Designed miniproteins, single chains, continued (5). Designs and how they scored, part 75

Each design is a single chain, and the fold is of that chain. pLDDT is the mean over its residues in the fold that is shown.

## One batch from the design tools (miniprotein)

Design m18602
Fold by ESMFold2-Fast:
Structure m18602 (fold): chain A 64 residues (1-64)
Amino acid sequence: MDIDKAALIAKELGLTPEQVARVVNLILEKGFDKVTPEELAEAAGISLETAQRLLDALKKAGLV
């Protein structure tokens, strides 16, 4: 499922297991198409720049 790919991408970007779980929970709650870089940064406790990189990686993978 696309969620497993999203978790792997977040892990590859250096997010901790707890931060990855927060990202996955946000995507499950809102859907891939509704998640913003600002919401990812807040949920995962990462910088807005890292959240933008994560969202770009998800888009490149065809998940957003």
Scores: mean pLDDT 78

Design m18603
Fold by ESMFold2-Fast:
Structure m18603 (fold): chain A 84 residues (1-84)
Amino acid sequence: MGTVLSDELARELTLASLVAVAKSTEKPLELDVARMAKLLGVSPGTFRRMLKEELAKNGIEVTFGKSYKSEEGRTIVDVYTKKK
C-alpha cells in the first residue's frame, strides 16, 4: 500500500508532465489512453478532452491521428500530432 494522490492533483501532475513532453519535441505524442484514464479515474474520452484542453491552454494544438492496440491488445494507444 502507498499514499494516493488526490484525483485532482494526480490529474494536474499528469497533464503538466504531458505538456512538458509536448513542448520538448515536435514528434507525435503516443499515449496509452486507457491506462492513463484508469489511473485518473476517468473515461478515455474524458481523458482525451482534458489532455487537449490542457495542451491548448499552453498554446499547443494537437489532432488525434490514430489508435492502435498495445500490450497484447489489452490497451489502446492514441497518437496525437502536434500542429505547432
Scores: mean pLDDT 71

Design m18604
Fold by ESMFold2-Fast:
Structure m18604 (fold): chain A 74 residues (1-74)
Amino acid sequence: SDKAEEADLMLAHMRAEGDRLLATVSPAEAVARLDQWVAALRAHAAGTLDPEELAAFERRLEEVRAEFLARLAA
């Protein structure tokens, strides 16, 4: 669906911006920005996706978040 495609593009954008962010700001600022993106994406997804699409999106969002935090810890 268009909404699921939009959500996937948002995740891809977050991943790309996360890569840039990790190279340019402090770990504390990176975590703050990540928290803002996660909150915004969850709010958007909850209002726009059906339950099955939402579950898949939340799973992918958590994967991206976990990857980002692991890179900060390295």
Scores: mean pLDDT 78

Design m18605
Fold by ESMFold2-Fast:
Structure m18605 (fold): chain A 69 residues (1-69)
Amino acid sequence: KKKEIEEAIKRGEDTLKTAEKYIKEGNKALAIGMLESAIKEIESDPELKKTKKGQEIIEKMKKLLEKIS
């Protein structure tokens, strides 16, 4: 359970890095799609949503979306 949460957080962080790369390359639409999907996945997991790290990753993703929208 804890290992699965840690892996999900790592995936979220990797998604953030990939989205930032696409934004820098001018591929804004792809970055938006990736971030929206990732936010939805994390928000759908009640256990992940309870963690401070899960909340932090959601906030970082939302902040990035707000910047590029």
Scores: mean pLDDT 80

Design m18606
Fold by ESMFold2-Fast:
Parts: C-alpha cells; structure tokens; sequence
Structure m18606 (fold): chain A 84 residues (1-84)
C-alpha cells in the first residue's frame, strides 16, 4: 500500500519537483502523523523538507525523496516509524 502511494507521488508532478503537499502525504505514509489526526505541524514539515534538501537549494526532487525512503528501508527506520 505505502509503496503504491510513494510511486504515485514520485510520478505525480512529472516535472521533477516534490511539492510541500506531496511531502506531507509522504510524512503521513511513513507514520510521522503520531496523533493520527491527519495533520503534520508546519515545524515538522519544514524540518523534514530541510532534511531531504541535501543541496540546500529549497527544492526536493523525486530522487532525493527516493534516496530517503530507500535509506529508511535499509536501516529499518521505516518499520520503527510505522511501529511507533
């Protein structure tokens, strides 16, 4: 399920940029919505955006997001986040 949604988001804009709305959706999929209220705080969004923005240009590419998801999967953090 989550991989289908991630694939959808990576394909969604086709222009090579991840919007803040798409990033919030990814955060919800990865379990960052700890309260289950469907809301991610602006502070959490901004921190996650900056964490993914490896080159500091203010733009998140599908490649950067894909690398992050792969890193989480390899380290087991995605399971840890989902289990919390």
Amino acid sequence: KYFEELKKILDLDGNGEITEEELVTVMRILGFDKDGDGKITPEEREAFFKYLDKDGNGVITPEELKEFVEELKKSGKIDEILAA
Scores: mean pLDDT 62

Design m18607
Fold by ESMFold2-Fast:
Structure m18607 (fold): chain A 100 residues (1-100)
Amino acid sequence: SVEEKLERAVELIEKAREALQKGDFETAIKYAREALKLASEILAQTDPDSELARKAVELMKEAFELLAEAYEKIGDTENAKQVKEDMEEFEKRYEEALKK
């Protein structure tokens, strides 16, 4: 269900933050990527103006920020840059979806 995906995405963001704080950057990347995927699936299944869509958007932003930081910490500047560009493109697309 969408609610189960939301709960799992929240758990994954928390685990990614804990891994990042402990210096386990590879684990942080794995959890953040999984959270991003789940949050994007929620957004795809909901009305963009809904409370669920808003929560999914916030989770996606948090996942992008965690990914960028983790990639920077391991010296992967190319993936860090790509993640930041993906976040900007996502925000632009979401704003366009809200224009009606």
Scores: mean pLDDT 87

Design m18608
Fold by ESMFold2-Fast:
Structure m18608 (fold): chain A 93 residues (1-93)
Amino acid sequence: MEEIKEIAKELSEILSKSKTPAGVLIATAVALTLLRRKGIMGPLEKPRPVPPVSIQELADLAKKAETVEEFIEVADRAFATVDAELDPWVLEM
């Protein structure tokens, strides 16, 4: 359970330092891999649409997350942020 706070703190630091959509995607992928490794995350079958937020706001939310449910909410917002930031890059390519 202490490991959830540790992962949230690491994710918060990585997200705060990420300046590009690729950085945010990598940080999110690493966090999800760690969560799967520790068996904390279950399958997400029907994610609710969550509005994208700033990287700084994601970092703040990650620091405040103390439960699995709160951390999952941060992950959902991180995916929404990546989608919003990557959309212009995908369309340009």
Scores: mean pLDDT 56

Design m18609
Fold by ESMFold2-Fast:
Structure m18609 (fold): chain A 83 residues (1-83)
Amino acid sequence: MAKLEEQLAATPESDLKTRASLLIFLAVEYAEQGKLEEAIRLYEEAIAILEKLLAEETDPRERETLARLIAALREEVEELRKK
């Protein structure tokens, strides 16, 4: 837990891909601990970063990859909200 939070704090705001990945890993750990509200918040923060990346992306394959990841994370948030 602490090491992922430390990596997130040390990651530059300009490194959006690394920040999104760390937020997703942290959200998974919080969800596994039953901290559902915290997990949802972290997933939503990661989704916001990924949507920003998608808005700037022009490569169709990268856009598809980002869109699929965003959709998967949104589905995960919906499942956590049902618990």
Scores: mean pLDDT 79

Design m18610
Fold by ESMFold2-Fast:
Structure m18610 (fold): chain A 99 residues (1-99)
Amino acid sequence: SLIRRAASAYGQAVMYYLAASGILGDVYRDRADQLRDDMLRFTRDQGDEQGYGIVEQGYQAGLRLSRQYRNGSVDVGNRLLQQGDESQRIGDDLLRQSL
């Protein structure tokens, strides 16, 4: 479904923003936390337990990657941020199509 595809894209965005936060700082951690909270609420309200799980898996993967990337270069951080922005854009587009 479009909602499930949106949840997947947002899970990827959360993961990439958390990974980027390990290099670029807590502003991206805050962005990931807010996006996670919004999407967990949305998937719960839709009764989409699998979508909820996908978002949470992205968050947990992002926490692990944040620790792994803490000593990474700014170039790596910027690439992760770009991937997060693209994944959020895809999620936003899919969510709009589902409504």
Scores: mean pLDDT 87

Design m18611
Fold by ESMFold2-Fast:
Structure m18611 (fold): chain A 86 residues (1-86)
Amino acid sequence: MDEGFREGIEEPLKKAEELIEKAKNSKTLDEAEKLINEAYKILDTLEQQINRVMPSSSPERQKILDRIKKLKEEGEKVLEEKKKEF
């Protein structure tokens, strides 16, 4: 696999994960919401790119989409927990 193609997938996923982790450690609900919204924008952009460039028959495509879904679910859980704290 081309290293640039791998970076195009792994870097957005890593950045989204880091934003969700920062949101979990944030001290205000407003900051958590901003970080999660930024992560979701990154994940939505990546999903659109993957759907455009990868064939639907690709098992690699499904693995990436599953990772995106998992991160979005984790972000929703973080926001729910933060709303209970404040």
Scores: mean pLDDT 79

Design m18612
Fold by ESMFold2-Fast:
Structure m18612 (fold): chain A 65 residues (1-65)
Amino acid sequence: HMEEVKKLKEEVEKLQNEYLDLRNKIADLISQGKKPSEEDIKKFNELEKKLREAYKKYQEMLDSI
């Protein structure tokens, strides 16, 4: 059970890092007066959804103990 929790935590951290990296890239473009690409916005929304799902699974595992 703890090994599953560790795996989910690692997955959340990986997705969170990807999410923050893309968010910072988009923010940097906006700060330069440039418009983010629709591709980057779409990927950002997909990463947000994946991160939310992974975090929900992680919370469910914690709540089961």
Scores: mean pLDDT 81

Design m18613
Fold by ESMFold2-Fast:
Structure m18613 (fold): chain A 55 residues (1-55)
Amino acid sequence: MASPAEVTELVQRAIELMKSLPEDQRKKFASQVEEAANARDLQRLEAIIEEMERL
């Protein structure tokens, strides 16, 4: 299971990226980030971040 610090760092990165997105997309990604963070799924958090960076 991933360390709390690693999860927190990826969540903060995702929040930073979400600031540049339209509100509807921010809400969608916020939900996905919350689910991945609760599961401590680092790979999913990284995938979500990459998806946002491609927008």
Scores: mean pLDDT 79

Design m18614
Fold by ESMFold2-Fast:
Formats: C-alpha cells, sequence, structure tokens
Structure m18614 (fold): chain A 73 residues (1-73)
C-alpha cells in the first residue's frame, strides 16, 4: 500500500540521518586525533566515517525511490 511504502521510506530516511550523525562524530574525532599527530588512529576514524556516510547515502537513495513509488500508486 501507499502507506506501507511511505512508512518504509520514513524508516530508511531516519536510519540514514542517524548514520550521517554518527559519521560526523567519527570524522570530528578523527580531526582531533590528526591534530594530536595520531595519524593512524585518525585514518581509521575517517575510514569508519566514510563507510557510515556511504551507507547513509544508500539508505537515503532507497527512501527517495520508495517515496517516488508511493506517489505513482
Amino acid sequence: TVEELRKEAEEKSKESMKLSTEASRYRRLGDEYKKQGNMKEAKELYEKAGELFLRASELGTQAAKLYRKAREL
């Protein structure tokens, strides 16, 4: 149903936002480690942030697709 598609899109959008927030935290923590000269730890944190941003982007795209499909029904 239209309502089911919108609900699924909303949940994916919510997950996307949560992951983006977490990714931003890891990025900021990475910046702090880099500032302290801890380049290896900074690299690991930036990598984790990148993975979370990528997943957030994928969920956001899926949510947009579901919203579009709901409007076509």
Scores: mean pLDDT 88

Design m18615
Fold by ESMFold2-Fast:
Structure m18615 (fold): chain A 103 residues (1-103)
Amino acid sequence: SEKSLALFEELVSAENFKILNEIKFSEFPGRKGLLDLLVVTALTLLHRGEPVEVALSVFEPFRELLGFSGQEIADRLEEFAKQLKLDEETRRKLAELVRRLRA
């Protein structure tokens, strides 16, 4: 969504990253929209041939800051994947990403 994209652009700025460390992330406006944007980004990277480690790195800075559990991320990845026609290689990499997130 437009709001989720604008929020993501703001989050990736060096200045705003400092501010995010001081807010209550359970009350973060657009937290679920941000998770959806990160999920779409990770799936796009896998589809473009990037390794699982690159897709995993999409979530690492936000797991601590926004309180996303590995289970929450994995469940959302699988829900998005059900709606997409993924090739065999992307599906294999997604399964490995989900496994690492749930470990």
Scores: mean pLDDT 69

Design m18616
Fold by ESMFold2-Fast:
Structure m18616 (fold): chain A 69 residues (1-69)
Amino acid sequence: PRKVPAEKVAEAVKELTGKKLSPEDAGKVGTAAWSGASARAVATVVKSLTGAELTDEQAAKLRETVLSL
């Protein structure tokens, strides 16, 4: 199974939202992006975990960052 770089995903989410995800929750965000979820779908996962609403621009940036890992 492919390992999600959870710490890097958590850092990216903290940069955008000010909240650091646990490795488990960061793994959920990473898996969503890697499974082909849209930027908006990834933002919805982040909102469910942190309460922070991402803009479309922030969601796209986060998705690109995660996919480049």
Scores: mean pLDDT 80

Design m18617
Fold by ESMFold2-Fast:
Structure m18617 (fold): chain A 80 residues (1-80)
Amino acid sequence: MSPYLKKLEELAEKKFKEVEEAIKNKDIEKAVKIMQEFKEEAEKLIEEARKAGVDESELDKLKEEITERMTKLIEEMYKV
């Protein structure tokens, strides 16, 4: 796996865990802030990966997986 893809996966896992903890504590404001920070950091990493010549199909697949997980967390957040 590309170092960029690995960093993106590790970032997503860390941030999603932090969002889940915030949701469990009913701290929706904190959950939103973590999601916004992750989005900004992920967009920068994706742009860097593209410039470094990372395979577009691998990048797109990971982006899809991250987006799906993010959407599920947002749905959980608004159900609390």
Scores: mean pLDDT 79

Design m18618
Fold by ESMFold2-Fast:
Structure m18618 (fold): chain A 96 residues (1-96)
Amino acid sequence: DELEIAKKMLLEGRLSAADLGKLKSKELREALIRLDISIGVFEIKKAVGLATEEQLKEFEEILRELRERVEKAKSIEELIEIAKEATERLEELLSK
C-alpha cells in the first residue's frame, strides 16, 4: 500500500530511494523529496548555530504537527497536502 509506505518514510524521518520507487504518484514522490530537502537544510542551519531560539522552537512545532497529521492521514491526496504545507512553512522559516 503506497499510503503506508509513504507514512513510514515520513514518520521515520528518512526517505528511501527503493521505497520512493514503489510510489505510483509522481506528485507524492516530488512532495516527499521537497519536504526532506527543506528539513535537511534547516537541520544543517541548526547544526552550524545559525538558527535563533525562536526558529528552533518553530521548527520543532512544524515537525510535531507534521507527525501528528501524517499518523491521521487516510489518503495519498491528504499526505501530499500535509507535505506541501509543511514544506511551505519550512521554506518561509528558512527565508527569515
Scores: mean pLDDT 85

Design m18619
Fold by ESMFold2-Fast:
Structure m18619 (fold): chain A 76 residues (1-76)
Amino acid sequence: HMELVGEETFKTKTGKTVKVKAYRGEADTLSNIIEKVEKAIKENKDTIEIEVRGPSEEQARALAETAKLIADNLLE
């Protein structure tokens, strides 16, 4: 169903690991991405996983970069 087109991993200043996976498929809205990031952070895990989807590989990757920026700004 969903095609994985990109995967990025980074560490926050607090030492948490964030993994963002980009899939091609039904497009996520910016609101959907924010909700996914907030939900992942609320779970308070050492590794935070966020999945985003876009209608093309390039758009999916761009949405993944947006999710990374949101996660980096919200994580304490």
Scores: mean pLDDT 74

Design m18620
Fold by ESMFold2-Fast:
Structure m18620 (fold): chain A 76 residues (1-76)
Amino acid sequence: MDEELLAQAERAREEFFKAAEILKKKNDVKTLEQAHERFLAEMDKIMSAVSEEYHPRLEELRREAEEYYRKVLSEM
C-alpha cells in the first residue's frame, strides 16, 4: 500500500514535468500555476496517508517539482 502511494507520487511528479514542458511552449502561466497547485494537493494527500519512513522521499519529489516549476517560470 505505501509502495503504491510512493509510485503514485512519482507518477504525479512525472506528469507535472510533462505538463510544465507543454505549458512552457504555450506560454500559459495560469494553467501552469494550476497544475503546480494540483500536484501539491496530491502530494499532501499522499503524505497524510503514507508511513513516516517515506516522507523524506516525498519531500524530495516536492522539492524537485518546486525547483523545476521555478525554472520553467523563469524561462517564460
Scores: mean pLDDT 84

Design m18621
Fold by ESMFold2-Fast:
Structure m18621 (fold): chain A 118 residues (1-118)
Amino acid sequence: MREEVEKLLETLVNSEDIEEITKALNQIASLPPEQQRYFLELLAELSPEEVKKLMTRLAKLPISVQVKFAKLVASTGEAGRRFLENVLKAGKEAQDAFARILLTAFFNNEIDLSKLYL
């Protein structure tokens, strides 16, 4: 359901509670592929400041949270690519945080970077 995905996104952007953010991301990661794609489509529509806030926050969370997020981006095709374009527009701090998340997942053998860029 779209409302479920939107509520989970609000938690990820607005919550200060690491446990709440972790639960929200775990729920998103367990959703069907269509709902996961919708989540990335919503991320592609975030403002530069919201993207920066989300990326810098996620990059400081436990490795397991970072890996789940990187997998969502890598597995959603066009929606993931549109979100990557949104990160590039959000500036260097957001780009650096996102790169750290991707590298963390890559070096833990959880994603293939070629699936993100090709």
Scores: mean pLDDT 78

Design m18622
Fold by ESMFold2-Fast:
Structure m18622 (fold): chain A 92 residues (1-92)
Amino acid sequence: DEIEELIKKFEEELEEAVKLGVISEEEKKELLERFKKLVEEYSKYTSAEKAAKIALAEILLELAKKNPEDFSLNEEEAEKALEELKKKLLEE
């Protein structure tokens, strides 16, 4: 239920990105599938909400590497933020 709702919210964000021309429909499908797998994997170690936050951060890093100008994300900062987020959320 909660995982399904988080996946739906992410799908809506991806649809917005496609409308803005940031990603393609094919990329949307690939990113959504990857997000689902990451949420399921991390949910074994933490809450669904925290798992979704880690999954989202990891996907945003992937998007930032491909379209840095559109996401206004610094790759190095995004990687550091993901590692810190994983450490904090998986520690407790």
Scores: mean pLDDT 73

Design m18623
Fold by ESMFold2-Fast:
Structure m18623 (fold): chain A 109 residues (1-109)
Amino acid sequence: SKEAERERLIALLQKLGVKEEQAKAITELIEKEKFDPLVVAEYLLSQDDLSAEAKVAIIMAVLGGYRKRTQSDEEALKKLEEVIEYFEKNPKGKPVAELMKEILEEEKK
């Protein structure tokens, strides 16, 4: 259910050091606003108070929502690749890009 997915993301963000109120606000914005994942990636790159792990948790949730909305695996994969490339181009984003790649490789095992 959407409620269970939201609660899991909140719990994950709290384990990654995000305060409960901030985690709830982030998950509400992800669900309520149908953001383009690249816009969220640009925002996350500027957030020095968030760990790379927290940034990955947020962007992966946004990409999951994008995939459900577009209903196209090709479009979803293209957007995922664009987001990873965006993070790789920026020194502050490289840890986020590397962690995203590690998660994708684990899903292939």
Scores: mean pLDDT 79

Design m18624
Fold by ESMFold2-Fast:
Order: C-alpha cells, then sequence, then structure tokens
Structure m18624 (fold): chain A 93 residues (1-93)
C-alpha cells in the first residue's frame, strides 16, 4: 500500500470533516476519492478512510438543497461505498 497516498487521503477527509461549507466538503471528498481510486492494494486503513468518506458524503447529502450538490454528494457516496465493498472483499481473501 502507498503510505503517502493514504496520509494525503486522511488529510483531505479530516479537512472535509472540519469544513463548514458544502462546496469545500464536496471539493475535498472529490480529491480524496480520486486518490483512493489510484491505490493498488486494499488495507484496513483504506477501509476506515472510506467509511469516514461515506459519513461526510451522507452529511452533505442530508444538508444539500441544490440539485447540483445533491448529485455530487450522491455520486461521491456511491463511489466510496462501492470502493469500500471491493476493499473489504479483497481483505477477506
Amino acid sequence: MNEELLKKIEELIREAEAAESIEEQLRLLREALKLALTLKEASEELVELLDRMIDVAQRVLDRATSLEDQLEASVLLVGAAVLLSVARRELAK
């Protein structure tokens, strides 16, 4: 696993968790998911980070009033959830 990528993903998720604006949360989650998709191996750390991304995306979706923000949050939520499912399956092998 690439430890530098995991650290950057964690930093982005932490910033998203602390952000108060939906626009900033969506931007940070988008970058975190892009980096997560470049990882070659599943890890317990990745599973934990993806679970946290899902939580932030769900909170954004619950608060979003615009169709654009709702769509972006939904795409990020589904993307993180699918990647989490794949990562858990790989770790079970």
Scores: mean pLDDT 84

Design m18625
Fold by ESMFold2-Fast:
Structure m18625 (fold): chain A 75 residues (1-75)
Amino acid sequence: MLSKEEVIERIIEVYEKHKDLPLEEQYLAVFNEFLEALGVKKPKPKSLDEAQEMLRSLSPEDQEIFLEALEKAGF
């Protein structure tokens, strides 16, 4: 399992690579990287609604890490 700091770093890197895309595409790219960083083997979400439902299915600790990473990335 990656540390919180490593997860945040990967999210920032993905955000920087996708910063010229629409906000929804940026969010999906960042969320998909977050799922990969956690080792989640579930199908990747195709919409913001699916991403939000998947986020709610994660542990509270993982949800907090994702929110902190988004805040630090400037979302």
Scores: mean pLDDT 77

Design m18626
Fold by ESMFold2-Fast:
Structure m18626 (fold): chain A 68 residues (1-68)
Amino acid sequence: MEPEVIKVDAGAASVDELKELAEKLSEETGKKVMVTGRSVAADGSAVFTRVVAENGEVLEEEVIVVPA
């Protein structure tokens, strides 16, 4: 049985908040979860984050920084 991937756009959230959300959703659903979000760094840079989690564990983390 192939796992379905749940995709969530969290909007404005820090990297740590996205990790916690991905872990919780993957644990609650028993499915692989992909969470995306954006935040603003202290220097004004836009931070785009993608986290993939399964069974409450973070498997992948990708952070893209777009300078101000």
Scores: mean pLDDT 78

Design m18627
Fold by ESMFold2-Fast:
Structure m18627 (fold): chain A 72 residues (1-72)
Amino acid sequence: SHGEEGAAAGAEYGARLAAGEEAGRASKDITMQGGKLHGVEGASKAAQAAAKGAKEGGPERARDGGLFGAMQ
């Protein structure tokens, strides 16, 4: 279980970093429209960015996290 836990933690951490950058871009776009990264449209963009970060970075981060988790 430790390897799987490490893989999950690594993937989530990588996805959060990527999602943070994409959510920041979405927030700037919403702000130019006189809003904030709140409300249906802003929330939807942030969720899509998080999903993209997890999908694109998740597998590689999961592999790295799994290796480190398994050693602990």
Scores: mean pLDDT 52

Design m18628
Fold by ESMFold2-Fast:
Structure m18628 (fold): chain A 68 residues (1-68)
Amino acid sequence: SAMEEAAARERERLIAEAVELARTQSKEEVVKWVSERLLEMQEKYNLSDDEVKAMMHEILEAIDAVLA
């Protein structure tokens, strides 16, 4: 659906932005920012808690891969 496609694109953008922020910001600040964005996405796209948790894990993995 169009909403699923929009959510997937916003997830991709959020991962990319979080990775870029991780290069210049502390991990604590990046995690705080990501948490706020994920709560906004959950409300906007009516995501389940499991989907939000999966997205958070995906973003953290991407950040850790770039910082390694």
Scores: mean pLDDT 84

Design m18629
Fold by ESMFold2-Fast:
Structure m18629 (fold): chain A 91 residues (1-91)
Amino acid sequence: MKELEELEERIEELERQLKAGDISKIPELLETVRETAELAVELGLATEEQAAAGIATAEIYLEVYRYKHENPEASEEEIKELVRELQEKAK
């Protein structure tokens, strides 16, 4: 479907911009992921549970990415601890 394809292309473009260092794109990327998940549920391509899990995974990934950008000297152990805390909150 054209609308779903356009949202997927937008996610890819926002991910490219984020990887290029534009951290301000995180809220827009997360919003686009949520819109894509909601549309997938509406179209019967995903369950509400699958959509919620996908959104939670994206939130964790983007928060870790933001933390690394703000703290470029952060150790691997600091990142692992952050992931652990975020995963516990996502229960």
Scores: mean pLDDT 80

Design m18630
Fold by ESMFold2-Fast:
Structure m18630 (fold): chain A 72 residues (1-72)
Amino acid sequence: SVRDRIEALLAKHGLDTSLAEVILRAFQKLGVEPTDTLLRNVVSALTGLPAEERTEETIERIVGITAKALGL
């Protein structure tokens, strides 16, 4: 499932897998398809942030910026 792929990507990068639900909701709220390319870019962006900044609002912003940058 998409959720399992997000959890695997988060685990690979040493991130909290509970963020998978937050990431899924951000894609749903913005109407953006969670493609493997977008998921990899979003998770990569999150690794550059301290844990306290990995909020729902910040994740929504990252999803929006990443989708726009990739022309999606």
Scores: mean pLDDT 85

Design m18631
Fold by ESMFold2-Fast:
Structure m18631 (fold): chain A 78 residues (1-78)
Amino acid sequence: SVKFYTDTDLTGVLPIPIELRGKKAYLDFEKQPDGHYLVKVYDAETGEELPVTEEDRDLIEKALSEYLKQPVTLFTKP
């Protein structure tokens, strides 16, 4: 699994519903000490964190961009 971050300001953004691999899920966000946001995915039924991979990047970026009505890019840290 990977951790996705964004430099987009997600302050005050409520959890965003998505569908990930046939599951109802949501995106939630954790502000990092460097000012970036960690983007996490949770199962909408259980509330448990779902692991993500690089194959999930485009789906998550599209969901964020559509809900925020602005382009959002995800990156990983070394």
Scores: mean pLDDT 87

Design m18632
Fold by ESMFold2-Fast:
Structure m18632 (fold): chain A 82 residues (1-82)
Amino acid sequence: NQIEILKNEILSKVEDEESKNKISSHLDEIVEALKSKEFETADKHLKEIKSILTNEGISTDNVNELDVLIGVAALKDAVNRI
């Protein structure tokens, strides 16, 4: 739910349709990677989104919030394996 809200906020700031489609694709890959607990894959796609937003002159604040959520999910997974 919180990830879905951040996804919508990120996409709403992108006016260029090509960039919006690329970001949407990377966000979907992050969601799938999180379901599979593939946190390195999620981080890779997050970095691609940050690059696109920076090139468009758009704030990365929402992507930084998503980065924190991915990190927290990875830590919870690691702790639950003990």
Scores: mean pLDDT 80

Design m18633
Fold by ESMFold2-Fast:
Structure m18633 (fold): chain A 85 residues (1-85)
Amino acid sequence: MEAERLEEELRRLEEELLRRRAPLPEQARALLPLLERLGEVERTPAIEGAILTARAILGDEKAVEELAKKLGVPVEEVRKRLAEL
C-alpha cells in the first residue's frame, strides 16, 4: 500500500519536472531520495534501475555500468538513452 503511494508520488513528481523542463541533474537530485525510499519498501529491478539512472545522471560512472548490467544492455546504450533525456 505505502509502496503504491510512493510510486504514484514519484510518477507525479517526474511528470511535473518533465513538464517544467527541469535539467536532468535537477530531476535526478529531486527524484533520488524518493526512489531510495521506494527501494526500501519494494526492491524491484525497475526501482533499482531508476536509482542507478539518477546516480548516473549525477556523474556516477559505476552507476552507468551497474545500470547496464541490471537492464541487460550495453553501457553504450545506457549513455545513448541518458543523452536523449
Scores: mean pLDDT 75

Design m18634
Fold by ESMFold2-Fast:
Structure m18634 (fold): chain A 68 residues (1-68)
Amino acid sequence: MEEAIVDIHKGIKGGTTLTKDDLPYILGIDDNNQVIMSFPGDIVGKKKINLITTNRSQLIGKKISPIN
């Protein structure tokens, strides 16, 4: 699993549950096992995450990070 530092964008889905429609927007998973999303919007910070390259459908039902 590749680690990266990514820009965190403010979104409207922070703290909600990941659905099938969210799959194209997944960047990775944080240290709390929460999904980090790529959304258009203001950059609110940077975070080290584990990048997701495959198996995105296995993340359905995980919590989206509150910072998104």
Scores: mean pLDDT 67

Design m18635
Fold by ESMFold2-Fast:
Structure m18635 (fold): chain A 59 residues (1-59)
Amino acid sequence: MDQMEQLAKDMEDRVKSNGGTTLGRSTAYRLKIAAEGMKLGGPKTAVQLEQDRIEQTKK
């Protein structure tokens, strides 16, 4: 599954919809770095942590 791509797009969309909150911007940036790291053989742990953070923020 393209979980990384979905998370990055969802985060960017939420940042725009919310008027560019600092929290959303930071999370989107970290997701982008995590995606780049995965292409270079990085772990998926960072992505899972960001997903959990997004879920808690959404609630």
Scores: mean pLDDT 60

Design m18636
Fold by ESMFold2-Fast:
Structure m18636 (fold): chain A 91 residues (1-91)
Amino acid sequence: MDALRAQAEALLAEAEELLEEVKKLKKEGSKDVTKIVGLALRAIGIIIDVDLLRQQLAAQGITDPAILATLDRARALAEEALKLAMEMLKE
C-alpha cells in the first residue's frame, strides 16, 4: 500500500513538472517542434502509467480514496499538458 501510494505521488509530481515545462515553452512562444512533441509524448506516457497503476489497484482490490484521488489529479494535469502541447503544435 505505502509503495503504491508513493508511486501515485511520483506520477503526480511528474505531471506537475511536465505541465510547468509546457506552460514555460508556451509563454516563451517556442516553435521547437521536436521539444513540444517530446513533451506531448511524456504526457501520454504519464496517462498510460496512471491507467496501468489504476488497473493494478483494482486487480488487488485496493480502493483507497487518497491514492485514487492522487491518480485522478495526475491524469488531469497530464491531459492539460498534452492539450497545451497540441495547441502549440497548431501554432
Scores: mean pLDDT 86

